# Ledger of designs, part 106: designed miniproteins, single chains, continued (4)

Each design is a single chain, and the fold is of that chain. pLDDT is the mean over its residues in the fold that is shown.

## One batch from the design tools (miniprotein)

Design m15906
Fold by ESMFold2-Fast:
Structure m15906 (fold): chain A 89 residues (1-89)
Amino acid sequence: SMEELENEILEALALMLISIFKRVAPKLSEEEKKKLAEEVAKKLAEILKKIKDKELQKELIERFKEALLEAGVEEEFVKELVEKIEKEV
């Protein structure tokens, strides 16, 4: 269906944002990583709001959380950012 296709596109866009973060973040300073993380989180939240599958939303949020931690983003900042995304979706 068109709805299934739209969900696949939204999932692909979310994964692309996470991939861009993983690619770019390791090259950045600690402060720049946090700024990029906030920008990606904002865009990711907008995409996730359009996805009605709550399990898929949770999976994508968890993938982003893992990406943040792997990139060396401070754990407390990651927790706050994840909570902000969860409140918006």
Scores: mean pLDDT 86

Design m15907
Fold by ESMFold2-Fast:
Structure m15907 (fold): chain A 97 residues (1-97)
Amino acid sequence: SEALKEALKKVIEAAEKAIEAAKAGDVEAAKAALDEARAALREVLKLTADDKEKVLELELADGFADTWVAFGKHTEDEAEGLLKAAEILKETAEELL
């Protein structure tokens, strides 16, 4: 559907912003962009609620992203954690386009 494509595109665009910010070492900008990507992912989840396989794939991607963010904080490499989280969300959204 058009709404699903637009929501997926928003995930990709926000994730790309997070990747660019993380590579630049701008942790605050990367966090803000990752939050935008995760908000767009929640809209994708609503639009795919009737497709259990897609819901599981999206929930796993969000869970892995959250794990990378936490790992980065614990290892004093927040930028790496944010980068990996954003890459996961971008790749998952691109696969669903």
Scores: mean pLDDT 89

Design m15908
Fold by ESMFold2-Fast:
Order: C-alpha cells, then sequence, then structure tokens
Structure m15908 (fold): chain A 65 residues (1-65)
C-alpha cells in the first residue's frame, strides 16, 4: 500500500545517498542525483510508487560504480 511504498522510498533513498558518497565517476554521480531528484519530486506529489522506482534506480547506478 501507499504507506509501505512511502517507507520503502525513504529507506532506499537513504541507502542511495550513502552509496552516492562513494561514487567518484562524474557521469555516474549526475545520473544518481537525477534519479534522487525525481524520487523527491514523486514524494512531494504523493506518487510513492514512482518514488520507489527512482530511488531503486539511483541505488542500482551507485552500486555499479
Amino acid sequence: GAMEDFRRALRVLGEAAEALSKVTDPEAREKVLSHLQEAGRALQAGDYRRAVEHAEKALEIAKKS
């Protein structure tokens, strides 16, 4: 449900932000930041499912760098 998606979005956003601190490649950093920004916009709009999708994409990119 929406509350589950909201909690997941916050958790994954935190993990992605921590992972971003270890990313040294400028292009990868830009992509991670772009997805984190989109996740933030989705949270403001109440679209928690989209927030989760962007947060998970940010984390995936950060972990591969």
Scores: mean pLDDT 87

Design m15909
Fold by ESMFold2-Fast:
Structure m15909 (fold): chain A 61 residues (1-61)
Amino acid sequence: MPLKLSPEELAELLRKAGFSDEQVETIRRLVEENSDVEELLAALSEVLSPEDLATVEVLLS
């Protein structure tokens, strides 16, 4: 499923969810590199905790 959020909207939502600026930049880069949500979640699972991954999954739905 293609993402419907702009990079700016995604960054703002991630900051509101409690992610650091460094984590927001990493997640945003992975979103730009992975157009498919399934591939994106697989890439994020290597850099985020399961709890943080679940938060991002909710924000991307």
Scores: mean pLDDT 74

Design m15910
Fold by ESMFold2-Fast:
Structure m15910 (fold): chain A 70 residues (1-70)
Amino acid sequence: MSKEEHEELLRLIGEILRIIGEIFELELELKKAKEEGDKEKAEEIEKEIKELEKRLEELMKEMKELEKKM
C-alpha cells in the first residue's frame, strides 16, 4: 500500500465521521421538532439529513474504489 493511498483513506474516514456526527445532531433536532409538533422544521431537517446521507454514500463509494486500488 502506498503512503499516499493511506493518507487519502484517513482523510476520507475523517470526512465520513464528520458527516455522521452532523447527521446525529440533526436526528436529535428532528426528534425535538417532532415532539414540539413543528412539522415545517421537521421537514427541513429531514431534507438536510437526506442531503448528508447522499454525501455519505458518495464518500463511502470513493472509499470502496480506493480499497480496490490498494
Scores: mean pLDDT 81

Design m15911
Fold by ESMFold2-Fast:
Structure m15911 (fold): chain A 89 residues (1-89)
Amino acid sequence: GMALEMAREALEDARRVLEEAKKYKEAGKVPPLEKAIGLALSAIGAETGAELAKRKAPEDKEAQEAAEEAIEVAREALEIAMELIKKAP
């Protein structure tokens, strides 16, 4: 169904953003401000997509579970991105 596909896409997007944010954190490197903001916006986009999928199919357990995971992953990515923004030159 569309909601499950949206939730899975949001989860894949959230995971990609988290991976990129973690690479900076693990390397002890701070990206340029524009890149840090881009990571934050991408995380917000993934969370928004997941919330939309969750609202469209409240009875679809698979869509709900994928959306909840996407929200959690996106929130972790956003937290790292916000710390990178604070440290950006």
Scores: mean pLDDT 89

Design m15912
Fold by ESMFold2-Fast:
Parts: sequence; structure tokens; C-alpha cells
Structure m15912 (fold): chain A 64 residues (1-64)
Amino acid sequence: MSIEELEEKIRELEEKVRELRKKVEELSKKLSPDHPELQEAKRKLLETEIELGLLLIEIGVLRL
């Protein structure tokens, strides 16, 4: 995968993290902490943040 392709994926994931953070915040105001929908949103956010972190490490290594 090229550096440019990684940079594009990183941008997409950063935007997705922002959207998921807003969704978790909105759901947290409307739903109980143990509601399945809120738990799923939090899980998706965590998974996306991990994926973003891994790509940031990968691009950092490739730029060396």
C-alpha cells in the first residue's frame, strides 16, 4: 500500500472517530449506560480508534 493510500485511510478513520464520538455523546444523554445500542457505539469507537492508531504507527515507520 502506498503512503498516499495510507494518508487517505487515516483521514477517513479520523472523520469516522469524530462521528462515532458525537454519536456516543448523544446516545449517553438519551440512554442508560448499559443500553445495548450505547455499548455497541462505544465498541465501534474503540475498534476504530485502535485501527487509526495502528495506521499512524505504520505510516510513521514507512516515512523513516
Scores: mean pLDDT 81

Design m15913
Fold by ESMFold2-Fast:
Structure m15913 (fold): chain A 57 residues (1-57)
Amino acid sequence: MVELSEEEREAVRRALREAGLPESALPLAIGLAVQEMEDSGEPFDEARLPAIIAAVR
């Protein structure tokens, strides 16, 4: 299973804070980021964060 690095997890946490979402949404946001990486076969991309945040909301 693909996992996010510490830096990548901090990028997700920062995006959640900027969107005004609670830290309780972090596991779901990380799960969505990992799923996107597995589905696309691409490495973590911060440009995908707005779409992930919208899906969590």
Scores: mean pLDDT 78

Design m15914
Fold by ESMFold2-Fast:
Structure m15914 (fold): chain A 55 residues (1-55)
Amino acid sequence: MLEKAREVARKTVEMLLSLGVSREVALRRATEDAIALGVEREEAEKIAEEMLEEA
């Protein structure tokens, strides 16, 4: 599950940044996507931040 959340968050960030969406909005969207997969908010936020740094 955690690895799937990282993969989904990464794809969300990469897609949104390629469309010109702000880093702040990309972070929020990736966080919500990870939460939808069952990840707790604190961990989801860390995953989204990591994926945003790698994007």
Scores: mean pLDDT 80

Design m15915
Fold by ESMFold2-Fast:
Order: C-alpha cells, then sequence, then structure tokens
Structure m15915 (fold): chain A 79 residues (1-79)
C-alpha cells in the first residue's frame, strides 16, 4: 500500500465516523494504527493528525484499564 492510499483510507475512516456518529471500534483503531505507520506526520492534514492522536489516547487508556482490571480480577480470584 502506498502512503497516498493509506492517507485516503484514513480520510475515509474519518468521514465514516463523522457521518455515523459512531465511536471508534477496535477494528477502526487497528486499521488507523496500521495506516499511520505508512504516512509521515508532516503529510497528514490537521484532522487526520487529531484522529491518529485520538487513537493513541484510546489505545493507551484501554491498555491501562485492561492491565488494572486484570490485576484486580486476579487478586479477587485468589480470595
Amino acid sequence: MTSEEAKKKLKEILEKLKKEKKSLSIEDIEEIEKLKKLVKEEELEEELKKLVERVEVIRYTAEALREIGDEIDEELAKK
């Protein structure tokens, strides 16, 4: 996939989210993460940069919550 194709796909995901009023799904997050690796930050429009940043925040928060949740569940399961 070329960087131009990746950029177009990122725009498509952004437009879909705007039209459907849908939160980012796990599939959307994974797709955006793959596409952002193919495009340089300086080549991204401001809206696409915000989309990538949102995905990074969601990923970080989800990972942190899962890690905390797993630790709590393990502690409770031991008792």
Scores: mean pLDDT 70

Design m15916
Fold by ESMFold2-Fast:
Structure m15916 (fold): chain A 62 residues (1-62)
Amino acid sequence: MAAREEAERHKAKGDEALKSGNYKEAYQHYTEAARAYFRAGDWQKALEYGKKAVEAKEKYNS
């Protein structure tokens, strides 16, 4: 799968997990989305989803 398509799938999965309150799953998917956006050269979205991953991690560890 192309890196951008991979990133978009993980973003969608992260968004679904966040809506259901599954912060651990949201953290995992946003982390993979950030990595895939970085590989795709979309560094703005890589940073955006990296921040979302950190926020999700804080929620399930608090």
Scores: mean pLDDT 83

Design m15917
Fold by ESMFold2-Fast:
Structure m15917 (fold): chain A 93 residues (1-93)
Amino acid sequence: SRAEELRRRAEELERRARELAERLTAAIKAGDAEAVLRLGRELAETLRELAEVYEELAELEPERRAELLRKAAVLYTVAGIVLAAAEFEAELL
């Protein structure tokens, strides 16, 4: 079903976001401004894609709608913070 496809996509995006966050942390510790900016942008984009998946899933799973929309809102907020922080950190390196 479309809900199953969206759940699998969410799991894939969650795994990718975790991997990107670890790589971003390593780039910050290494002082690699180019990697910080690139990975920060990729992480922010991945978090926005995950938020969109949760919004679509909320339309298909009304019993979980409030939970999924809260997750999406948090992810949009975190994506904005990650992007701003990565751009700021890259300027300091």
Scores: mean pLDDT 89

Design m15918
Fold by ESMFold2-Fast:
Structure m15918 (fold): chain A 62 residues (1-62)
Amino acid sequence: MPAEDVEAAIRVAEHSADPASRAAAARYLGRTGTEEAREALRRLAEHDPSPEVREAARAALA
């Protein structure tokens, strides 16, 4: 996968004001399987203010 696509998805997952957009980015990151994506998903699962986004990140890590 291009590194730029993963970086863009991480930016959406961490900085989008819309929880639905962050959850969609988390699902995409789970499909990439890169180490950068896994690191971002771990942060999202622990620290995102939305429970829905945290659950999407945990599912993506499984």
Scores: mean pLDDT 81

Design m15919
Fold by ESMFold2-Fast:
Structure m15919 (fold): chain A 56 residues (1-56)
Amino acid sequence: SSDYTQLGYDYIKRIATDYYNSGKMTLDEAIKEAVRRMPPSLRKGAEEVEKELKEE
C-alpha cells in the first residue's frame, strides 16, 4: 500500500458511485469501469479497493 492507494480509492469511489447511482450498471460493473478509466499508474492500488467495495 502507498499514497497511490488513497488516490485510487477517491477516484473509484467518485466514478463508481456515479455509474451505480445512474442505474446503468451493477456495483461490480461500475467499479470495473472506474478501474478501466483510471491511469495505469494508479490502477494497481485500485484493484485492492475494488475488492473492498465488492465486500460492502
Scores: mean pLDDT 69

Design m15920
Fold by ESMFold2-Fast:
Structure m15920 (fold): chain A 86 residues (1-86)
Amino acid sequence: SPIAERAIELAKRAVELARRAVEAARAGKEEEARKLLREAEEELGLAEIHLAIAKLIGEDPEAIAKAEELLDEARRLLAEAERLLA
């Protein structure tokens, strides 16, 4: 499913950006961390839209499950970055 594949791609980008945001926050680079956090949230939002469409179409349940796992990971990392910046 091209839509589910796109959701995975976007979710992977969100995870990578969220990990970088956590690393920047831990290093005391607050401005860099906040920028990465915003970029990760944007990619996460796009991934959620693509995932919702893929679920409505009902294509490729394994790809849908993979995208959901990656989105959960991204949300956990974003929450950690936000906690560190609070």
Scores: mean pLDDT 89

Design m15921
Fold by ESMFold2-Fast:
Structure m15921 (fold): chain A 76 residues (1-76)
Amino acid sequence: MLEELREAIKKGDLERAEKLVAEHPDNVEGLILLGAAYYEKNDYDKAIEYFKRALALDPSNKVAQKLLEEVEKKKK
């Protein structure tokens, strides 16, 4: 899953990336990777959504916390 997700993101195929994450909705790492991909595309609303979902599953995840704060600063 994560390797396939990374390949989809690398190719810019975010539709496939979303499908892979939807098939594994409790995979915190997958949610973070997809959120970061949307951040790179300047889709801050989608990035925030995925980072918040990651934090809902793992509230102590420092990576998701830091990335959410960074995206929120960009969106204002």
Scores: mean pLDDT 82

Design m15922
Fold by ESMFold2-Fast:
Structure m15922 (fold): chain A 115 residues (1-115)
Amino acid sequence: ARHVAAVSAGAAVGPLVGEVLEAARRQPESWVLALASDDEAVLREAAERARAGERAVLALPPGVSAEAKEHAARAEELARQGRIAEAAEAAAEAARAAGDDATAEALREALADVE
């Protein structure tokens, strides 16, 4: 399965990031994660979504632009269709539109390492 994950969240929310990653890794299907927020409520929601079997989970900062939300929604739809490479590209665009170039770069690097 193709699993793509990028994390830019700080050490203070490390336990929540760990819960999201663990929930996603329990899924047999391919998935994309972008954890670009250090907001505990956003990360708890991301963990719940991963446990529910969502195949693209993007934790973006509150108040992110409409463009970033559109790219995030596209990533979720593409991942549901099993189009994981395209979902990861859309997730990277969402991270860039949210102002997180480091997460966008990490997603592109992670995608290159996926079989």
Scores: mean pLDDT 76

Design m15923
Fold by ESMFold2-Fast:
Structure m15923 (fold): chain A 86 residues (1-86)
Amino acid sequence: MTLVLVFSGLSPTEMIAEALRAIGLELDGYEVEIKIEGDTLTITISGLTDEQVQQFLDYAKELEKKGYKVEVTQDGDVLTIKIEKK
């Protein structure tokens, strides 16, 4: 399964923090692609198990509880989580 995380509305510091988190995942053996365009950060993670995907869904739910707007869509083996900060 492939996970696509899209962050928007983040400050530069928050964007760096999420990018560093993604780099940490790459160091843990995940296949990670990071793209930064303006105020949008896209992180693509490939080769995930259902359990690993659930960990990211739980993280997105915690962000939603903190006031972020979270949209989750699934198309086949690709799960997209869009996270927007106000």
Scores: mean pLDDT 76

Design m15924
Fold by ESMFold2-Fast:
Structure m15924 (fold): chain A 67 residues (1-67)
Amino acid sequence: MEAELEELRKEFEEKIEEKAKEANAELSEEEREQLVLQGLGLRARERGDEELVAELEKKALEMAKKQ
């Protein structure tokens, strides 16, 4: 599960990086992380994986607290 999540995360990170590079756009680390979490959340909801959705929401909350 964690390994599959990490692989999916890398896939989203690569797509975000490629699109940003193509558009000549600079995204902050926080913006990239938010986009990754959004992508993972959508995939988790499509799968009906409520536990994964809850975990991703928890991570998003922890990132908000870091500020």
Scores: mean pLDDT 72

Design m15925
Fold by ESMFold2-Fast:
Structure m15925 (fold): chain A 67 residues (1-67)
Amino acid sequence: MEELEKEIREAIKGLEEAIETSDSRSVLLAALHEAKELLREAKENNLSEETIKEIEDVIRRAEEKLA
């Protein structure tokens, strides 16, 4: 569980950088898809609310850039 949370947090950091540095629709859509997949896995494994909130923040940022 803790190892999975560590792995997810590392993935979140990578997605945040991709979203921040790119205005490419294809990159943003890929990042949004990945973030939603991470959110599903985090919820299924009952990870901390803090980790879930971080993933939701990444999803929101990607969606805002895609709007």
Scores: mean pLDDT 80

Design m15926
Fold by ESMFold2-Fast:
Parts: structure tokens; C-alpha cells; sequence
Structure m15926 (fold): chain A 78 residues (1-78)
């Protein structure tokens, strides 16, 4: 389930559908928190940070904001 959502998010990014990718990322964060998968959520945040390095402008800024929210969720899980 989490892996499938991650694949869908990557596919949305490849298609240039950044809004769909953001929505999928939010769902992944929520599901990871509910499943108690702290390490998986951390890995998703790191993958998003690497992706952000390839983006420009507002898309990069929005993804970085989502990454910060993910980091807050990680702290809540500790």
C-alpha cells in the first residue's frame, strides 16, 4: 500500500502532475504514521529532498514545505 502510493507519486512527478504528487505524498505520510513506520516515513522524506534538488521555483518551495511537515510528523512518532 505505501509502496504503491510512492510509485503513483513518482509517476505523477514524471508526468509533471505536481499537485497530484503532493496529494499522494500527504497520503503516504498519514498512512506511514498510522502504521507506525517511522523509518519508512524518514526514507520518504529523504527521497523527497533529493527530488526537490531537481525542481525549480514554486514547485521546489511547495515540496520543501511538505518535507518540513513530514519531519514534524516524524518527531510526533518518536
Amino acid sequence: ELAKLAIEALRALEAGDLEKARELFEKIQKLAKEKGKLAFLEALVEAAEELAKTLEGEEKKKLLEDIEEGKKKIEELK
Scores: mean pLDDT 72

Design m15927
Fold by ESMFold2-Fast:
Structure m15927 (fold): chain A 60 residues (1-60)
Amino acid sequence: MKLTDEQKENIRAYLKKLPVEKLKILKEVAERHYQETGDPRIKETLEIIKEVLEEKEAEL
């Protein structure tokens, strides 16, 4: 039910390639989807999006 470490690494690598503006959109979409479904995979994906976004904004 939870993401594997390999899946998390792949998601993180993909998200790091995206601009901050796209990450903000994905965060909003993931938050809405999690509110509708309660899927723990979506929650873990949302946490990765937030981490990558915070890292990129800290570099600005």
Scores: mean pLDDT 78

Design m15928
Fold by ESMFold2-Fast:
Structure m15928 (fold): chain A 72 residues (1-72)
Amino acid sequence: MDTERARELLEKARRYLELAKEALKAGDRKEAEAYRSQATRYAAEALRLAVRAGDDELVEEALRLLAEVEQL
């Protein structure tokens, strides 16, 4: 189901966002950029699936995650 898959992808995106933050804190900019890229990809795919499912809550969560990744 698109809703279940979107939730799984959002969870992955959140994990990569946290890894990116930890890498930045450690001073590893290259690793942080790689994790940020993965977070963006998973969040974007989650957004696509959430839109298809008509799940406004998941759409909002995906958009917020994309905004947080952009602010890194």
Scores: mean pLDDT 86

Design m15929
Fold by ESMFold2-Fast:
Structure m15929 (fold): chain A 71 residues (1-71)
Amino acid sequence: MAKELRRRAVALATAAMILAASLPIEEDPEATRRAALELAERAVELARSLPEDPELQEEIERAAERVRKIL
């Protein structure tokens, strides 16, 4: 099960980064910012629920920080 949670955390972080990167071409940048931040926060929470994988936690937290800086 932890492996599937890890995949979800990575997928959520990736989706957040893609949305953040797409901001300049989005029709509704406010909705896109909100969605990206929500996905990043969910990814961080999920990664933190896996204490046995500190490398994943750090990677996801760095991705969330990048999303916040882009937004």
Scores: mean pLDDT 78

Design m15930
Fold by ESMFold2-Fast:
Structure m15930 (fold): chain A 56 residues (1-56)
Amino acid sequence: MKEFRDIVLEKVKEHEDVADGLVEGTREAAEKLFDKSTAEKLVKQAEEIANKLRED
């Protein structure tokens, strides 16, 4: 949990758009910490959340 969160937060800080940082951070964290199948599911969920954030 802590390592996943830290990777995501670092990527969010690197991006101007929080939504883009969330997707990229989740992808990197998921690929490092989880199986390919689980990583793909987590990235898809992050993309759905990011799309909702971009609706503003």
Scores: mean pLDDT 75

Design m15931
Fold by ESMFold2-Fast:
Structure m15931 (fold): chain A 62 residues (1-62)
Amino acid sequence: SEFIKKSTKEEIEIIVIKYEEYKDDEKALEAMRKALSDIYGIEVGEEELKKLKEEYEKEKEE
């Protein structure tokens, strides 16, 4: 995804950690998605965060 292409591996790791931390807090997740959309200049929704986690876990196996 475009989000992954614009992120460093370190940024992806931090984002995945925050996503897991905030997964039960709808307001925190919304604020995080909005902040990431502003930072990366793309629309970051829940599906983008889920995809990012899947790609991070796949890369970790390499």
Scores: mean pLDDT 70

Design m15932
Fold by ESMFold2-Fast:
Structure m15932 (fold): chain A 67 residues (1-67)
Amino acid sequence: SAADVAEARRLLAEAERLIEEGRFEEAQKLLTRAYILASQAGDEALVAEVERLGRRLRERAKELGLT
């Protein structure tokens, strides 16, 4: 639904902010919720954006020695 897409995009924006702040565990929780909402909405482009940000989060966390 449009509401699921809007919420997923809101969660993506918040997750990006949390990644910038080094709050990776909280960012990952938001990305997991965004993935579920984007998948339920059938928005494949949004699913791809969530997956891209998730990979970036893992790369940054690994570089900093954080989980």
Scores: mean pLDDT 85

Design m15933
Fold by ESMFold2-Fast:
Structure m15933 (fold): chain A 56 residues (1-56)
Amino acid sequence: SMLDLAEEAGRLLREKVKEGKISMEEAEEFERRLVRAYLLDDEEELRRIKKEIESL
C-alpha cells in the first residue's frame, strides 16, 4: 500500500541519517517530499523518492 511504501521510505531515510550518508537539512527536504507525495496520492513520486534514498 502507499502507507507501507511511505513508511519504508521514512525508515530508510532515518537509517541514512544515522549512517551519516546525508545531512539533517537534506533529510528534512526528503521528508517534505515524502509527505507531499503521500498527501497527493502520488505513488509514482513515492517510489521515485524511495529509490533516491536507497541510492544514498
Scores: mean pLDDT 85

Design m15934
Fold by ESMFold2-Fast:
Structure m15934 (fold): chain A 74 residues (1-74)
Amino acid sequence: AGAAYALGKIGDERAVEPLVKLLKHKDQDVQEAAATALLEIGGEEAFKAVEKLYKESQDEAVKETLKKYFFLKD
């Protein structure tokens, strides 16, 4: 598991930041596609980026989107 996780993280790491930015998009279809791609990447890197956006975001709509797609619980 660890080696497969590390390989996946490295392979998709550069996609995480652009996908996180797309979660802020006004278009619901774009948000859903970005969330699906981040979930497919999975791993600690994708979830850390999502958590960081959730903690640092000042936009309640962005936080609501993150809770919806990533099943975040406070």
Scores: mean pLDDT 68

Design m15935
Fold by ESMFold2-Fast:
Parts: sequence; structure tokens; C-alpha cells
Structure m15935 (fold): chain A 82 residues (1-82)
Amino acid sequence: SSDELRKKIEELKKQAKQILADYDAGKISAEEAIQKLDELAEQARKLGEEALSQGDIKTAIEAYSLESLLRMQKTVIKKEAA
């Protein structure tokens, strides 16, 4: 359902915030942060595909926007680690 998909998107956002906070605090390495963000981006992409399969364009946009933001943050961390 759309409600269940939106809850999953919000949970991914909470996980992403925690990963970034842990990285900023030096609790995890750049490599770990990159891996975890990549995994969340893949989950966001799949939620977007699921939303589209249900005709839920609004939820699909939210999921794909999250995927894009996570991939951008991954690129920033990669540049910081170089």
C-alpha cells in the first residue's frame, strides 16, 4: 500500500541520517558510510519501482528523490576520502 511504502521511505531516511551522523562523528569509516549509503539507495530505487507498479507516482517521486540524494552524498564522501 502507499501508506506502507511511505513508512519504508521514512525509515530509510532515518537510517541515512544515522549513517551520516556516525560518519561525521568518526564512528564509521568513509568506506563503511559509502557502502551503507549505496545499500539504502538501492532500497530506495526498489521502493520507487514498487510505487510505479502500483500507479503511485507521488510515492515513486519521493523514493527516487531519496535515491538521488543518497547517491549525491556518496559522491561527496568519496571526494572527501580521496
Scores: mean pLDDT 89

Design m15936
Fold by ESMFold2-Fast:
Structure m15936 (fold): chain A 92 residues (1-92)
Amino acid sequence: SLDAAAEAAVAEELALVELSPEAAELLREAARLHREAVAARAAGRLEEALRLEERALELMVELTRLVFGEEAAEEARKAAEELLARLRAAAA
């Protein structure tokens, strides 16, 4: 699935760098929120799922900024905006 592929890609990229405690905490919290978003979506709670996914993506942008710097964070932010637009369209 697309979600599993995205999670694997992020895990592979992050495995190439040593995470600080702050970066590791951001990753754990983002992963938790994403899992909750998937569960909410499966339960038909599309508005809740969108809010949880938005929070998860915000944390991933912050993680990207902390680990890879501002340029990478800007790319992550654009990817997050595209994903959120698709999720909003699917909820309509």
Scores: mean pLDDT 78

Design m15937
Fold by ESMFold2-Fast:
Structure m15937 (fold): chain A 76 residues (1-76)
Amino acid sequence: SEREKAIAETVVAILIGGAYFLLRLAEKETDPERKERLLEEAREMVEEARELLERNPDFSEIYRKKVEEVEKELEA
């Protein structure tokens, strides 16, 4: 339904925003163990967003591009 799609799209936006926030925190983190925990949480959020986008091919291309951007930053 349109309502279910709207909720899923909102969840995708929140997950992508959360992953970006965690990446910014990781950039400022000097402790290697804490940094890796932040990056691991960001990976989990972006993976969930990707799964939602794969189930909803009609969602905006902007979300897919942002997921790809985050994934590239997490490849270290």
Scores: mean pLDDT 85

Design m15938
Fold by ESMFold2-Fast:
Structure m15938 (fold): chain A 58 residues (1-58)
Amino acid sequence: LSPWQRQTEALRDRYLQDAIESVRREAEEGRISREEADHLVDGLRRYLATGEPVDFRT
């Protein structure tokens, strides 16, 4: 991988970290269930790692 690709990954990782924290915060506030939040977070992490869409609850 080239350095410019690594920069893109770093930006994506930071964005996803913010999204994950937002989802976790909503669960802590009781706006969504903790199980749903964990599923969403796991899906986001898998998408980052593999690039494949994750199936949320169908």
Scores: mean pLDDT 68

Design m15939
Fold by ESMFold2-Fast:
Structure m15939 (fold): chain A 69 residues (1-69)
Amino acid sequence: MEEVKERIVEAALAQVEALKADNPDMSKEELIELARSAVRAAGVNYGLSEEDLKETEEEVIKRVEEMLK
């Protein structure tokens, strides 16, 4: 399960990086919302519990905020 969560985190971060590179004017809030949506879609597909989904979402948001310093 931790491996699945990390893969979701990595995929979401890669998507955010690609979006920011293509759209440098995109706001931090917009990037965070896109990351949330990506995590929820992937988490549902992998059958994550609501607790695991929430933890994964929080981890992605934290790492996106670090990226956008």
Scores: mean pLDDT 79

Design m15940
Fold by ESMFold2-Fast:
Structure m15940 (fold): chain A 57 residues (1-57)
Amino acid sequence: SDELIEKIAEVTGVSLEQARGMVTLAQQLSDAVALQYLVREGKLSEEQAREALRLVR
C-alpha cells in the first residue's frame, strides 16, 4: 500500500495525502467488484464479502 501510494504521487504529481485518498477510494470500488467475482466463483461466501467490504471502509 505505502509503495503504491508513493508511486502514484510520483507519477501523477499529487501529494502523498491526495494519493492515499485516491487509493482508498479506488480500493473501495475495486474491492466491491472483486468480491462479487469471488462469490460467483464460489471462492468466497456472501457473508465473507460483506465483512471484507466493512473492513475496507
Scores: mean pLDDT 70

Design m15941
Fold by ESMFold2-Fast:
Structure m15941 (fold): chain A 56 residues (1-56)
Amino acid sequence: SNEARAEELKEKGEEAFKAKDYATAIRYYHQALSLQPDDEEIIENLKKADLALQES
């Protein structure tokens, strides 16, 4: 359940990232990470979104 919810939040974050809405992507990734704190892919995606926000 928590894993499936984290996956849905991750997908929403990816959609926001593709739309260049990095702030929204970061919010979704934080929510996903709160459910799966050791998920390395979510951590990496969060870092990428944070860097993109700072560089855009």
Scores: mean pLDDT 83

Design m15942
Fold by ESMFold2-Fast:
Structure m15942 (fold): chain A 62 residues (1-62)
Amino acid sequence: MEELIKKAEELEKKGLEAHAKGDYATAARYFEEASKLYEKAGLEEKAKKLRNGAQQLRELAS
């Protein structure tokens, strides 16, 4: 559980870095991967927010 949360936090940070660079497609991928790890860790609300954010970023990446 703790390892999953730490890995998810690292992916979330990478997603934020990609977003800051305007790389929305890469940011979306990192947020989606982090979302799956949060879901496995039982953090459903956090996972849902990141999944929704990834979807929005994919639309912006068009």
Scores: mean pLDDT 83

Design m15943
Fold by ESMFold2-Fast:
Structure m15943 (fold): chain A 61 residues (1-61)
Amino acid sequence: MLSDEELIEAALRMAEELRAAHPQMSEEQLLGLVRDLLTKEGASEELIERTLAALRERLAA
């Protein structure tokens, strides 16, 4: 089981790898996949929101 911090980092890395492998994937699809993953891992709503906010910032840069 990953810690909250490790879950956030893992989710961000996975999203970056997915985007690189599937450049046609939309930002909304990536956010949806990350949310689904965190939900299945039992993450809190607060942790999900923090992870998605961090991902949105990276995708906007």
Scores: mean pLDDT 77

Design m15944
Fold by ESMFold2-Fast:
Structure m15944 (fold): chain A 75 residues (1-75)
Amino acid sequence: NAQAEADRLEQAADEAFKNGDYETAVELYTRAAELDPARRAQYFAKASQAYLNGGNDELAQKYLDEAVADEAARG
């Protein structure tokens, strides 16, 4: 079940984020977005936060813009 796998990846990403492992958090959030595109905006917003905390302002803004656009498109 892709949905259940996406949920597990999100939990693992949240743990990586809490531990300061922002690179792993981004990887896992983006994989979750691939498995559950309906929640892509949510995952990309979290990936943006991980990039921001990791000091990558450019990618943080890019992922935030993608999250906002995806959420707007879904109504």
Scores: mean pLDDT 86

